# Designs tried in a protein design run: designed miniproteins, single chains, continued (3). Part 68

Each design is a single chain, and the fold is of that chain. pLDDT is the mean over its residues in the fold that is shown.

## One batch from the design tools (miniprotein)

Design m10355
Fold by ESMFold2-Fast:
Structure m10355 (fold): chain A 94 residues (1-94)
Amino acid sequence: DLLEKATKVINEKLKDEKDPEVIARQIAAMLLGASFTPEAVEDAAKIAEELGVTEQAELFRKNVELARKMDELLRKGEFTLENYEKVVEEIKKK
């Protein structure tokens, strides 16, 4: 799973970082590109689905869920590496 591999790299590189904004920006750059905006990822998922690329559409839907939960944590000032890891585990169970 690409998300699991990315999470291992993120945990190693950001383990000492405590600033929620820095954590959010670096995770967004690594997993979602320059933006973790849920709307942009959702639009990409819809396009992939319409083109019949179902596997890519499913990956984009998981990224939308991740982006939404990341945005919620950032708005609450709770964007920590520990909370990010919990969100990733929740998404993996679906």
Scores: mean pLDDT 67

Design m10356
Fold by ESMFold2-Fast:
Structure m10356 (fold): chain A 63 residues (1-63)
Amino acid sequence: SMSELEKKAEEVRKLAEGLPPEKQELAESIVDTIRKLYEEGRISADQALHALDLLKRELEGLR
């Protein structure tokens, strides 16, 4: 998918590649949880994008 959600998830995964393995696993788990909640209709697209933006900012702060 070339959706905005998929694009942000990929950006988060690429940022996590620069971190220790345990933090990479945590970031991947959070991304997968956000994606699953969106796919199940439990959160909106805007909520999913906001959650990914927050994760992205936190990962950038760990540099």
Scores: mean pLDDT 81

Design m10357
Fold by ESMFold2-Fast:
Structure m10357 (fold): chain A 85 residues (1-85)
Amino acid sequence: MKEEAEELERKGSLYESIGLLLEISSETSREVSRRLEEKGSEEAKRLGEENRRSAELSRKRSEELFEKAKELKEKAKELEEELLK
């Protein structure tokens, strides 16, 4: 049980780390989108829209990974508590 709890905690931490990287990626894409909009050309507007869509997708994936990490860490805590019975 302790080894299972440690494995779940490790997986949770990994998913949280990947989620954080996707959040950073999302923010970077939003910043690029804003700068492209400032240029005002048709090409820049299309690239801005593409970056905006990429940012939204990365944000959604990040939220899913944070929820998964939370579930895994909660399961790890439950298993750790079971060990103390």
Scores: mean pLDDT 81

Design m10358
Fold by ESMFold2-Fast:
Structure m10358 (fold): chain A 81 residues (1-81)
Amino acid sequence: MAEELLRRAVEAARAGRVEEAVRLAEEAYRIVLEEYGDSPLTLAYKGFLARLYALAGEDERAAALEAEVRARIDELDAYGA
Protein backbone atom coordinates (compact mmCIF):
# COMPACT_ATOMS: atom_id res chain seq x y z
CA MET A 1 0.00 0.00 0.00
CA ALA A 2 1.35 3.39 -1.03
CA GLU A 3 0.56 5.04 2.33
CA GLU A 4 2.69 2.48 4.21
CA LEU A 5 5.58 3.04 1.78
CA LEU A 6 5.23 6.80 2.33
CA ARG A 7 5.23 6.33 6.13
CA ARG A 8 8.37 4.17 5.87
CA ALA A 9 9.96 6.83 3.64
CA VAL A 10 9.32 9.49 6.32
CA GLU A 11 10.81 7.21 9.01
CA ALA A 12 13.88 6.48 6.84
CA ALA A 13 14.40 10.22 6.17
CA ARG A 14 14.12 11.03 9.89
CA ALA A 15 16.75 8.34 10.60
CA GLY A 16 19.13 9.90 8.04
CA ARG A 17 18.66 7.10 5.48
CA VAL A 18 17.84 9.57 2.72
CA GLU A 19 18.60 7.21 -0.20
CA GLU A 20 16.22 4.58 1.23
CA ALA A 21 13.59 7.29 1.82
CA VAL A 22 13.84 8.39 -1.85
CA ARG A 23 13.49 4.79 -3.08
CA LEU A 24 10.40 4.18 -0.89
CA ALA A 25 8.82 7.50 -1.94
CA GLU A 26 9.50 6.74 -5.64
CA GLU A 27 7.69 3.40 -5.27
CA ALA A 28 4.78 5.04 -3.38
CA TYR A 29 4.47 7.74 -6.09
CA ARG A 30 4.55 5.06 -8.82
CA ILE A 31 1.71 3.13 -7.12
CA VAL A 32 -0.58 6.17 -6.68
CA LEU A 33 0.13 7.38 -10.24
CA GLU A 34 -0.77 3.91 -11.61
CA GLU A 35 -3.93 3.66 -9.46
CA TYR A 36 -5.24 7.27 -9.53
CA GLY A 37 -3.54 8.95 -12.50
CA ASP A 38 -3.12 12.73 -12.43
CA SER A 39 -5.04 13.33 -9.18
CA PRO A 40 -4.58 15.67 -6.17
CA LEU A 41 -3.28 12.64 -4.24
CA THR A 42 -0.63 11.99 -6.92
CA LEU A 43 0.38 15.67 -6.81
CA ALA A 44 0.84 15.44 -3.02
CA TYR A 45 3.09 12.38 -3.38
CA LYS A 46 5.03 14.08 -6.21
CA GLY A 47 5.59 17.12 -3.97
CA PHE A 48 6.87 14.94 -1.13
CA LEU A 49 9.22 13.12 -3.52
CA ALA A 50 10.57 16.49 -4.74
CA ARG A 51 11.38 17.44 -1.12
CA LEU A 52 13.26 14.16 -0.62
CA TYR A 53 15.24 14.70 -3.84
CA ALA A 54 16.25 18.13 -2.50
CA LEU A 55 17.26 16.55 0.84
CA ALA A 56 19.35 13.97 -1.08
CA GLY A 57 21.11 16.77 -3.01
CA GLU A 58 19.38 15.89 -6.30
CA ASP A 59 18.46 19.52 -6.96
CA GLU A 60 17.73 19.04 -10.69
CA ARG A 61 15.16 16.28 -10.01
CA ALA A 62 13.66 18.28 -7.15
CA ALA A 63 13.28 21.42 -9.30
CA ALA A 64 11.76 19.43 -12.19
CA LEU A 65 9.09 17.81 -9.97
CA GLU A 66 8.35 21.13 -8.21
CA ALA A 67 7.81 22.77 -11.62
CA GLU A 68 5.44 19.95 -12.68
CA VAL A 69 3.43 20.26 -9.45
CA ARG A 70 3.17 24.05 -9.86
CA ALA A 71 2.07 23.75 -13.52
CA ARG A 72 -0.62 21.20 -12.61
CA ILE A 73 -1.96 23.36 -9.75
CA ASP A 74 -2.17 26.31 -12.17
CA GLU A 75 -4.11 24.12 -14.63
CA LEU A 76 -6.57 23.03 -11.91
CA ASP A 77 -7.06 26.70 -10.88
CA ALA A 78 -7.82 27.75 -14.48
CA TYR A 79 -8.96 31.38 -14.77
CA GLY A 80 -12.47 32.12 -16.04
CA ALA A 81 -14.02 28.88 -14.76
Scores: mean pLDDT 80

Design m10359
Fold by ESMFold2-Fast:
Structure m10359 (fold): chain A 69 residues (1-69)
Amino acid sequence: MEKIDKLKKLLTQGRLTPEQREEALSIAKELGNPELIDLLKQYVEAEEAGDRLKASELRQKILDLLNKL
């Protein structure tokens, strides 16, 4: 599975497990896009904090960015 497609699948399934959060961050780092890494880090932190609104907004921004790559 392509790394971008794997990351999109993780983001579209809803709440991430701790292992899935690590996988998502690893994929973002491998893609080497600083904006993607920063957005995904914020998304993981929002999910860990239980901030559903912020996590939803960040998820949409990440998906939009991935569609441009």
Scores: mean pLDDT 79

Design m10360
Fold by ESMFold2-Fast:
Structure m10360 (fold): chain A 83 residues (1-83)
Amino acid sequence: SSQQFQQALDQALQQLDDVLSNASVPPSQDQVDQGRQVIRDTLQQNGPSQDTVQQAVNRGLAVVGRLMRQQLLQNNQMSDVAK
């Protein structure tokens, strides 16, 4: 049901937010939003269950981590053009 989906989504998003709020380097809002979208897509594809919630959170975290790594690599390649 839509209520079961919403509850699973809310649970998965809360778990993602809890992990990311404890990170030493905070992700950007765009990176978090992309992780949240992966969680939603995972729950839509596999249906709402406890196992799917855990898989969705893990996939969301992996996407956020990848995006954060890409941002760090881009920052290392940027020249400081503002003196």
Scores: mean pLDDT 81

Design m10361
Fold by ESMFold2-Fast:
Structure m10361 (fold): chain A 70 residues (1-70)
Amino acid sequence: SLEERARNLSLAHLHEIKAKEYRKQADKYEELAKQNPELRDVYQQMADEFRKKAEEHEKLAKEYREKYNS
């Protein structure tokens, strides 16, 4: 249905936006880890967690995009 297709597209866009924001946060903490050697492990852990969240949303975005295109 058009309603179902619209829903899948909206969810794809939502997860694409969230993935981009989590990637920005991961990049930020990765840079902080490089700038602050004493806190490197803490910032690297934060970067790793945000990368994981980004990957989860990237996967969901792809799944919803595929449903929209099918």
Scores: mean pLDDT 90

Design m10362
Fold by ESMFold2-Fast:
Structure m10362 (fold): chain A 77 residues (1-77)
Amino acid sequence: LPPSTTVVAEVRNDGGPARLYLFVRTSSRDFGKNFTVGPGPATFRWSPKGSDGILEVRAHAHLPDGRALPVEVRVLE
């Protein structure tokens, strides 16, 4: 596996400020990152250092009222 891995998340937000949480698990450690999501479609790219050997990726996006937003996640290299 390459020495760095990139996670890409695509979120569609049709109203208000929202939050996106990305989680990556590797054989050695876990990584988490929060993003602020504006209105409309948005793409977030994240490359945690030392993220070789990804085992699991999770993404969660929600509005302040707790309503979930659609999120698509993929791993690059």
Scores: mean pLDDT 73

Design m10363
Fold by ESMFold2-Fast:
Structure m10363 (fold): chain A 76 residues (1-76)
Amino acid sequence: SLREEAERYLRQGALALHQGRWEEALAHYRRAVALLRQLPDADEELRNLFLNMVRALEGTPAEGLRAFAEAQLAEL
């Protein structure tokens, strides 16, 4: 299902994030978000995801990933 595939990308993104691989994390999160946005009731789940990303990226040099999360929140 789209949700299961999105969850796989979210796990890969989280792993890359913890390893400091910001570009790989961004690529995985972009894929997950694209899949979740195809679901009719994913807005709250997406909002929680992006809020958690912004929080997790506090004090990191991952400006691109943080900017992505902030931009997505502004669209929700």
Scores: mean pLDDT 78

Design m10364
Fold by ESMFold2-Fast:
Structure m10364 (fold): chain A 74 residues (1-74)
Amino acid sequence: MGGTSREELRTLARDYLDAARTLVANPGMTPEQKALARQIAALTSQALAYVDAGDLDTAQALLAQAQALADQLA
């Protein structure tokens, strides 16, 4: 309920990073889609660093930005 734990944020960030890397490696994606996937990976990598630093608010904000970019790929 309500809040997300450090471990939940780490798991979400790992899942996002794996998905973004898979999209970048996908033959047939446009250069624009690959650019968005790379930006998602970059934001997610930053979020993981903030999770490890204990700054969960910044990590959540970065993951929200990554999710907004992922919605553009849908």
Scores: mean pLDDT 79

Design m10365
Fold by ESMFold2-Fast:
Structure m10365 (fold): chain A 99 residues (1-99)
Amino acid sequence: MAEEARKLIERMEANREALLEKAKEAGLSEEEIEELKRAADLQYELLKAIAEGKTTEELLIEFEELWVKGDYEKALELLNTKTDPEVQKVLLEIMELEK
């Protein structure tokens, strides 16, 4: 899992510019490209946290399932009790972008 996360990080860094290029080709606005860039940066930070052992893929899946169900109280409890403060910040920013 951690090794797979490291490979994804390397691929995301390499593909970051390609992602922005595809967004421009798709006719996305400057605001939409900025949002996409922020989303990519947050995803990178999550994968980095998994690679560093600060969180696990299973914990992130559980958080996402709770968020999708609308069980925000349990999702926030999971962040506050089982994650590093740096990971909490990243996940909360992702929640903000999904509005």
Scores: mean pLDDT 70

Design m10366
Fold by ESMFold2-Fast:
Parts: C-alpha cells; structure tokens; sequence
Structure m10366 (fold): chain A 69 residues (1-69)
C-alpha cells in the first residue's frame, strides 16, 4: 500500500480509537474511498496495519458503499 493510503487509514483509526476493530476498519475504508483509493488499495492498507480478514471485508464493503453512493 502507498504511504498516503496508510496515513489516511491511520488518521481515520485514531478518530475512532474507542471503537471496535471492525468499526475502525470501516471508518478507514470509507476515508480511503472518499480520497479516491480502490477497494484493493483499501485491502492492502488495512492488511499492512494488521487488521483481520473479517475487518478488511467489512472495510471493503463500507468503501464500496461510499463509491456507489
């Protein structure tokens, strides 16, 4: 994943520090989608940050919802 994608994901995670890993991942996915990153780039960024496959899937679904809305 690019450093820009990681920086955006980390910022979203820190804004959601008191939430579950699933909710942190969703927030990061939505932020990345709004910044123009693809679903694959969302997966790569969150995998680099150590999120579970379940959290990554939730983030991609949230990102796709932003891209389609």
Amino acid sequence: ASQDAIDIAVDAILRNVNKSDIEKAKAAGEALARAGFSPQEVRDALRSLGFSDEAIEAAVEAAEKVLNG
Scores: mean pLDDT 85

Design m10367
Fold by ESMFold2-Fast:
Structure m10367 (fold): chain A 80 residues (1-80)
Amino acid sequence: MEEKLKAIKEALEKGDEEKLKELLLSLSKEQVIEITKELLKDPSTNVVLLEKVAAEIGLKEVLELITEKAVEEMREIILK
């Protein structure tokens, strides 16, 4: 798990869309959810690239987690 998370972080940092797609497709649904949650905890994560790749390969779970994070951040801004 940690090794796969590191590889995904490196792909996101380099902007390697093809490698990111390959890595995400190699994961089970549970692994995708866990890794996405860890990525969203890191504010340096390229969320735009992650969303683009997840949309292209149909990873609905990733898109749902990104949407939930965006709603949380927007709520924090509105209530300040």
Scores: mean pLDDT 77

Design m10368
Fold by ESMFold2-Fast:
Structure m10368 (fold): chain A 94 residues (1-94)
Amino acid sequence: VSAEEGLELGGEAARGLVSPDPAAQAAGAALAGALMGSPNPEAGLAGAVAAGTGIASPDPGSRAAGLAAARAGAASPNPAGRQGGLGLLQPVGR
């Protein structure tokens, strides 16, 4: 995945993750996880941003899908995706 393709796909993943449709949430989570698995740092960052958008959603399905994507990213062998996923899994509490 190129940097430009990563940014476009990140936007698509974020749109799916904030959708009220469970199928769109699942597709968005899979795409965000795949981006974080990419060796391209820009694609990894785009996937992490998309997953974070899902986690920040008031919809519980979107939050669960975003967390699933973040867990996939945290398992990435690639540093950008791994750091993004791990950062999202840290408690969002002071």
Scores: mean pLDDT 78

Design m10369
Fold by ESMFold2-Fast:
Structure m10369 (fold): chain A 64 residues (1-64)
Amino acid sequence: GSRLEQLLAAIDDAFRLMSGNLSVDEVLSGLDQMERYASTRLSPEDYAQLREHINRLKEQLIAS
């Protein structure tokens, strides 16, 4: 898959692991770190898609 697909899969895996073991604040911090990592490695278009995915995960976490 593309670098975007690989990063999205890695984020989903990390989110599942973090959500089972860490506080909401720690999960949000982890997602912010992943977003910063991705900003240096993706095109602006792919980065926008990754940010939307992370925002959906943050909304899911807060709604829980």
Scores: mean pLDDT 84

Design m10370
Fold by ESMFold2-Fast:
Structure m10370 (fold): chain A 93 residues (1-93)
Amino acid sequence: KEEELERLIEAGVSEEEAKRIIKLIEEGNTDGIIKLAEELAKEKRYEAVEVIRELVIEKAKEYAKKGDYKKAFALLATAVEIELILRKAKEEE
């Protein structure tokens, strides 16, 4: 969605990075999403990590509406992992 791209750019992500993030979420590439969230969190780009988490939850809701609960649950678990990454990054000096 165009809105997803704009939200990521407003959070300080480059257009190229935003397109990669959206693709990973659309593909359900949970490992790729987690690695990217860890990289952004290390750079203290917390707003970008928060937007990624929001987009992952939105995609999970879409899968749930379609009856694809396995994919929905996998994305929800990914969103929880992103929250843990964000919390740990904020606790580190």
Scores: mean pLDDT 83

Design m10371
Fold by ESMFold2-Fast:
Structure m10371 (fold): chain A 64 residues (1-64)
Amino acid sequence: SLEEKYKKLMEERDKISKELLETWYAYQQNPDDEELKAKFNELQAKYDSILDEILKVRKEIEKK
C-alpha cells in the first residue's frame, strides 16, 4: 500500500539522518579527510532523494 511505502521511506529517512549527523561530526573533527567529505555529500544527496520520494507518496495518498 501507499501508506506502507510511506512508513518505510520515513524509516529510511531516519536512518540516513542519523548517519548524516554522525558523518558530519566525524568530518568536523577531520576536515582534511576527503573520504568523509565524499560520504557526507553522498548522504546529503540520498537524504534529499528520500525527501522527494516521501513528497510524491504523500501527494498520491492525498489524491484519494
Scores: mean pLDDT 83

Design m10372
Fold by ESMFold2-Fast:
Structure m10372 (fold): chain A 69 residues (1-69)
Amino acid sequence: SKPKTKEDQKELLKKVVLDLLKQGIKLNKEYVKKAFESDDEDKQAELLQKAVETKGEVITEEEIEELYK
């Protein structure tokens, strides 16, 4: 089911991003940050796809924890 609150959306996004990082997938920091700024699940998925495909600064697990605090 789709999350209904901004906090639920961020929690789901955090889990997805952390799982991708645990799989060794490199995620572009700027696009991951944009995904966390979005309240739209479909837009978050689009931005995560861009994060996987885009070269540049990679987000760390530490930075993901900071975005959720």
Scores: mean pLDDT 76

Design m10373
Fold by ESMFold2-Fast:
Structure m10373 (fold): chain A 106 residues (1-106)
Amino acid sequence: MGEEMVKQAEELIKQGEELEKQGNYSHALAYYDAAGRAAIQAMLLGLKEEGLELAEKAYTRQAEIAEKLGNKGRLADAYSNLSRAYSLAGDWDKADEYAKKAKEAK
């Protein structure tokens, strides 16, 4: 259910933040990616507002770490997923903005 996906996303973000604090950026990226996927599932199950907030948090952190590591592929993935989250929320201006950023991140 959507509420379960919200709780899963929150826990995965917390674990990602702990890994990031330890300097374990590769594992932090994996946890933020998993958190973002759970957040998008929450949105698809009807929790659009809560899911969007968690997807923004997870994928923004993923983008920041990917940029710091020079990983253009992961940066493009984070922006593509932000674009999808905003599209699901009906924010087409933000969806287009992040779709452009994803193309430029290559």
Scores: mean pLDDT 88

Design m10374
Fold by ESMFold2-Fast:
Structure m10374 (fold): chain A 72 residues (1-72)
Amino acid sequence: IKELQEEIRRLQEELAEMVRNNAPQAEIQRLLDRLLEKVRQLTEAMIQQHPDLAQVLREGLAEVERQVQAFA
């Protein structure tokens, strides 16, 4: 989990830098896809530690996936 959280933080920092530098939308979308994959992995790891929260966590992931797709 800690490694996934650190990877997500780094990807968020890269995303912010790409937006500041007016990177092409296609590059931003590729970074968002990578970030979404790491968020999925973190969500599954959190469900293993907190099974009682599985439904809420999966609903949250689905909402994030919808928002990323809407950005494209």
Scores: mean pLDDT 76

Design m10375
Fold by ESMFold2-Fast:
Structure m10375 (fold): chain A 90 residues (1-90)
Amino acid sequence: SEEEEKAIEALRALIELAESMRDWSKEEMLEAFELFKDNLAKFAKYLSPELKDKLEETMKKIEEIIEENEPEEAAEKIVEVLEETMKEIK
């Protein structure tokens, strides 16, 4: 669906962002992630409730990863979570 395609686009953009985060500080990662969450909340009004809930769950997992890991390890784990979420949507 169009909603699924837009969700996958957003997840791919976040994967590219996460890959760039390997050399970032934890503070920079959290700031970038908060900005992404704010943008996602505005986008979520165009999504089905099920897809919105899945993306919100994924965002929560990413936040926990950033909090619990060093930046390089966090970046790799974030990419894995995002790739798994993309597979679940399709």
Scores: mean pLDDT 77

Design m10376
Fold by ESMFold2-Fast:
Structure m10376 (fold): chain A 86 residues (1-86)
Amino acid sequence: GKEEEALRALLEAVEEAIRLLREGRVEEALQVLSDAVEENIDLLPEEVRKKLHELLNRVQDAVRRGDVEAAIAALEELRAFLEEQL
């Protein structure tokens, strides 16, 4: 259904963002995440939206501090969470 399609789209965006961060392409990684969230957030259950916002805030905070490894760790946690929802 639409929820499963939204979860898959977010999972793909998270995987792409991890790849971009590992290559030092930080702004592109954040853009990919932002675009996927804007397209899909309204299709997700409230509890999934809460967890997504919590983990995205951790990614943004890590990036603001220049801690790319912490940002990747938060995205890996988000990837695992999204896979469990599918």
Scores: mean pLDDT 86

Design m10377
Fold by ESMFold2-Fast:
Structure m10377 (fold): chain A 74 residues (1-74)
Amino acid sequence: SAREKVLQLTGRIYQALIENDEALIKKELEEVKKFSPEEQQALIDRLRAAKAQNPELKDKIDEIIEEIEKILEE
């Protein structure tokens, strides 16, 4: 269940980044705030893996990772 939540949210964030949908990105970041610290870290790890496979999205993925890291530090 927790693994499924992380996988689904990772996919939604990735699609929002491809579509450059700022409103959708903000909505998905609000969903991240509802996750446990463990789930937030797992999401960061999956986004880092996605960045390695999709270098064209590197800067956008890095920005999202930074926002999630700020949430995790709170």
Scores: mean pLDDT 83

Design m10378
Fold by ESMFold2-Fast:
Structure m10378 (fold): chain A 79 residues (1-79)
Amino acid sequence: MEKIREAVEEAVRLAKEKGADTRLVFDYVAASLKQQGLATDEEIELLREAGKLEGSPENTYEVAKEALERFVKLRKELE
């Protein structure tokens, strides 16, 4: 759980720096992880709560892809 929180905080920072909508980024990541069976209900809740609607949608997809890759790697490490 601690590592998941760290990844969430890093993804928020990345989204803010690139001007993406953090809420939309985390909604995308949560949906993708759930579809792949890589996230628990608790992890999905954390992702949705961490998101804030701000910034531009232009970079949202790119940031969402990068955040998803980081979460997938972290999830595999946690097993």
Scores: mean pLDDT 64

Design m10379
Fold by ESMFold2-Fast:
Structure m10379 (fold): chain A 75 residues (1-75)
Amino acid sequence: MDELFARAEEALRAAEEAIEAGDVKGAVRHLQEASAVLAKLESVRKDMTPEQQARLAELQRRYRELLEKLAELLN
């Protein structure tokens, strides 16, 4: 589980950096990776501690914010 959280954090960070650089293709790739990892985490949400569930919710929130920022780059 910790590995999946680390992978989600890295993918979201890479997506944010790509967005800041105006790299739309890179941002899409990293957000697709983040989406896949977050889906795996969501599938085991019931087995999570309250702290892990809160961390997942925060990562899902960051993912949505980055999608909105990407949409702004696309006009």
Scores: mean pLDDT 87

Design m10380
Fold by ESMFold2-Fast:
Structure m10380 (fold): chain A 70 residues (1-70)
Amino acid sequence: SNVEKGKALLEEIDKEIAELRKRYDELMATGTPEAGREGAIVLVRITALEAEKDVIERMIKENKPIVLAP
């Protein structure tokens, strides 16, 4: 179902966000300029995934079909 598809996507996104947060913490602990630059990229990706998660959750709540962006 559309709801089951949304729940599966949310679970995958949550797992990726958790892995990226762990990576960010490791990079920040390193304290090098290279790690800082990589950390900034990781934060951008986390933000994008959190935005995608919000859209999917909204689609589920509003009973809208879940469509992936091309």
Scores: mean pLDDT 82

Design m10381
Fold by ESMFold2-Fast:
Structure m10381 (fold): chain A 56 residues (1-56)
Amino acid sequence: SDLLREGGRALGAGDVGTGMALVGEAYRRDPEGTRALSGSGSPRDMANAARRLGGA
């Protein structure tokens, strides 16, 4: 998901607000795909998946 990659880049840059907003929007648009990438729907697991995809 492009939203997860952009969220991960924002988190890596220290912009937690923008990063978590993008992660949440990715989950809202594709809950199943986001769960598959993160292993769960938890905010922590989703943020960790986003960081990996964003290269952080």
Scores: mean pLDDT 75

Design m10382
Fold by ESMFold2-Fast:
Structure m10382 (fold): chain A 81 residues (1-81)
Amino acid sequence: SHMMEKFEKEVKKVIEEVVKDKKTQEELINIIRESIKNSSDFEETIKEIERKVLQKALESLSDEELKKLMEKISEIIKKML
């Protein structure tokens, strides 16, 4: 899906800009890729990605990185839905 490819690209860019730790960046990007690969419903896939990314971010990121990441992801979702 063109919309899913655009979402993946924009969220990957945000992760790379906000998240300082390279291993955590790769883990978050892998969560997105696996969620996209295993789902056919766009809206439900986006909700699942947001949930899983938030869970991983809460365990691995600083409060500042978490806030910036989730704010930027929410902006991307709002523009696409």
Scores: mean pLDDT 82

Design m10383
Fold by ESMFold2-Fast:
Structure m10383 (fold): chain A 101 residues (1-101)
Amino acid sequence: DLEELKKKYEELLKELEKYLLEKAREEAERLGLDEAERERLLELARQQVEALEKLLELAEKHGKEKETLELLIKLIKAVLNEDTKSADEYSDKLHELIEKL
């Protein structure tokens, strides 16, 4: 059911983008950053989401799309739940998967 996994991933990716942008805004405020520095921090958050999209495209090219989607879904859920231990575990598994591509 690759189609179902893709839909779940797309929904979670949108929530992740919102979450990362909000965290970037909070960090900019905490650090007393000016407008230009704040925008750079927001751009870094957007680039993190883009990196996940590029990783999925690379995995699809190498026949690892389903495995990558399953790991990305688990990783994004862990990040959104602020479950650092699970996020680290799934991040490590993604790094191992990338190494095999």
Scores: mean pLDDT 86

Design m10384
Fold by ESMFold2-Fast:
Structure m10384 (fold): chain A 95 residues (1-95)
Amino acid sequence: SSEIEEQIERDIKFLLNMLLDITKQKKTSPTAASHLKGLLDRFIQGSIQHYSSLGRAEEYKERVIKAIEENKDKIDQDVADYAIDTIERYTKQAL
């Protein structure tokens, strides 16, 4: 439905903003970056569980990975790799 599509788009934007914030904080505060990575992990786990309950986990995962790849010039490589690995792990656990 269009409502689920809008929800997925908002969650992807939120996740991308978290990745940009972690990227920025890595340069100024390793402690803040570490804290934000913990929040990222929890957000990815929660969103995958939510979209799994809707039968949309694989679609959500693919769209998140695509969005990260489209923004790879703005995101720290280690942060991007961590996010992709994390969403793939939680998606496999939910299936």
Scores: mean pLDDT 88

Design m10385
Fold by ESMFold2-Fast:
Structure m10385 (fold): chain A 71 residues (1-71)
Amino acid sequence: AEEVAERVKELVEEGASPEEIARETERLLIEAGVPRDLARMAAGLVAQEVARGASPEEVAESVRNAALTYT
């Protein structure tokens, strides 16, 4: 959970696109044990937050909560 959140936060800080953040978030959540369908849904929601201008800290919190909820 924490490692996934930190990785995604770094991508947001580096200015990665919402599409790239969605792809990497889905991959990392699946590796953490989140079912594929739930990982895809969570990644899509995170990408929407990034597209709306959410801070790296806010995105990291959303990713951490998704990993904790869906594992």
Scores: mean pLDDT 81

Design m10386
Fold by ESMFold2-Fast:
Structure m10386 (fold): chain A 82 residues (1-82)
Amino acid sequence: MLTVKFTINGKEYTVSGKNKEEIVEKIIEILKKEYDLPEELVEAIREKLMEIFNKSKDLEEMNKNVNEYIEYVEKVLNEKKL
């Protein structure tokens, strides 16, 4: 099983899955729960997370890149809250 740790809205999450797709879907569900996530962004986030998982050379880089991308997504979502 794959295990990834990340922070969303100041809360630490640990998700485990049998494959990359399952982990990505769990991250998206947490983002939907914490933020009012538009469907257009759901597909973009799914694609970017899969890209990070495929391009990362090891688990440490994968966790770092996932967290950096989530921070970017949170920044975008907070800026749209007008």
Scores: mean pLDDT 78

Design m10387
Fold by ESMFold2-Fast:
Structure m10387 (fold): chain A 85 residues (1-85)
Amino acid sequence: MQALKEAAVEKARELARQILEELGLSGDIKVFELPSGRTVALVTYEKDGKTVTYTVTVEMRDGQVVRVRIEKPGEIIEEKKYELK
């Protein structure tokens, strides 16, 4: 159980870092585990005097990533669903 949570946390953190790298910015990353089996990373940075937060959601099932969603306030930027083999 803990290994699955650690994998989801690391995946969410990796995607959060990639967002900051793509934007060329530095920011804070906070990762949370939800009772729904989802792991959420909040990526917060400041640009043009405004605080912006992205939400990265990773869902794991049977040791595999089944869903990834990246959201900006009011927008879904990316959603990928993975079929289990």
Scores: mean pLDDT 69

Design m10388
Fold by ESMFold2-Fast:
Structure m10388 (fold): chain A 72 residues (1-72)
Amino acid sequence: SFAAKRRELLSALLGGDAERARAILEEIAAEDPAQAREVLTTPLANGLTPVDIARMVGDEELAAWMEAQAAR
């Protein structure tokens, strides 16, 4: 489910698992590109977007990749 994928994404981001975070976002995008964009632009936890969380945990490469995806 979409809710399960969002929980998995939050876990991956907080754990610094960039490969898992990318894989989850690619799965969402494969099912519905609009949902992938919504996930990237909507607060996931504590008012923070996935990009904000990646920066908070120090993963600037993942943050930059996600910003590029969200800008499409």
Scores: mean pLDDT 81

Design m10389
Fold by ESMFold2-Fast:
Formats: sequence, structure tokens, C-alpha cells
Structure m10389 (fold): chain A 72 residues (1-72)
Amino acid sequence: GEEAEERIRELAKEVVRHSEDASKGTGAAISGIGGVIDGDYAEAARGLALGAEAAGVEEVARRARELAEEVG
């Protein structure tokens, strides 16, 4: 519920901060937040993980994958 949403939002902030390309980091964050708005937290976390991986932020991608397994 709310804790999963908060965790996704925090991971989205971290991917923006650690991405060398702010555009790629922002894209990953938008994908994660979009899933939160749709109420599918597992899908939101998976989307954020894929986006973070594409942005080169492997630590956030790993943590987002772990969150997807916890809420899925």
C-alpha cells in the first residue's frame, strides 16, 4: 500500500541522483511513478528497475527488483 508507494518514490529520486544522464534518470522515475498512479506497485517497481538499469544505476535497479518481488 502506502509503504510500497513511498519506497518506489524514494528509489525514483535515487535513480535521478545517481544517473549520469538526467534525462535517462528522469525517464526511469516517470515509469515508476506512473505504475504507482495505476495502483500496480509490482509493475511500478519492475518498470523502475528496467529504467534504472537502462540509466546505468545498477544498485537502484537491484533494489527495485527486490521490491517488485516483495509486493508482487
Scores: mean pLDDT 74

Design m10390
Fold by ESMFold2-Fast:
Structure m10390 (fold): chain A 91 residues (1-91)
Amino acid sequence: TEISTSELLSLLNSDKEGLIKEFGEKAKIVIETVEKLGKNRKTLTKDELIDAVAKALNLSRGQTEALLGALLSSPTVKGIGEGLRKLAESA
């Protein structure tokens, strides 16, 4: 399953300060990682997102999936779309 990098960035940037307050520096690094991916790709797969974030945070795949799931399910996030839900769910 693929999601638009611009859609994901729009959501993350709408509540950037709230996400950083809730998740700390990890949220900032996730946002920066998605911004870097958006320069090279208009869409990304769940695996591409997980790999990039895992490398940026020096986490395992499982730890990265748990973090992304928690971040995308956070009450501080606004405007969650169908595309973002697909990244949190196994397709």
Scores: mean pLDDT 71

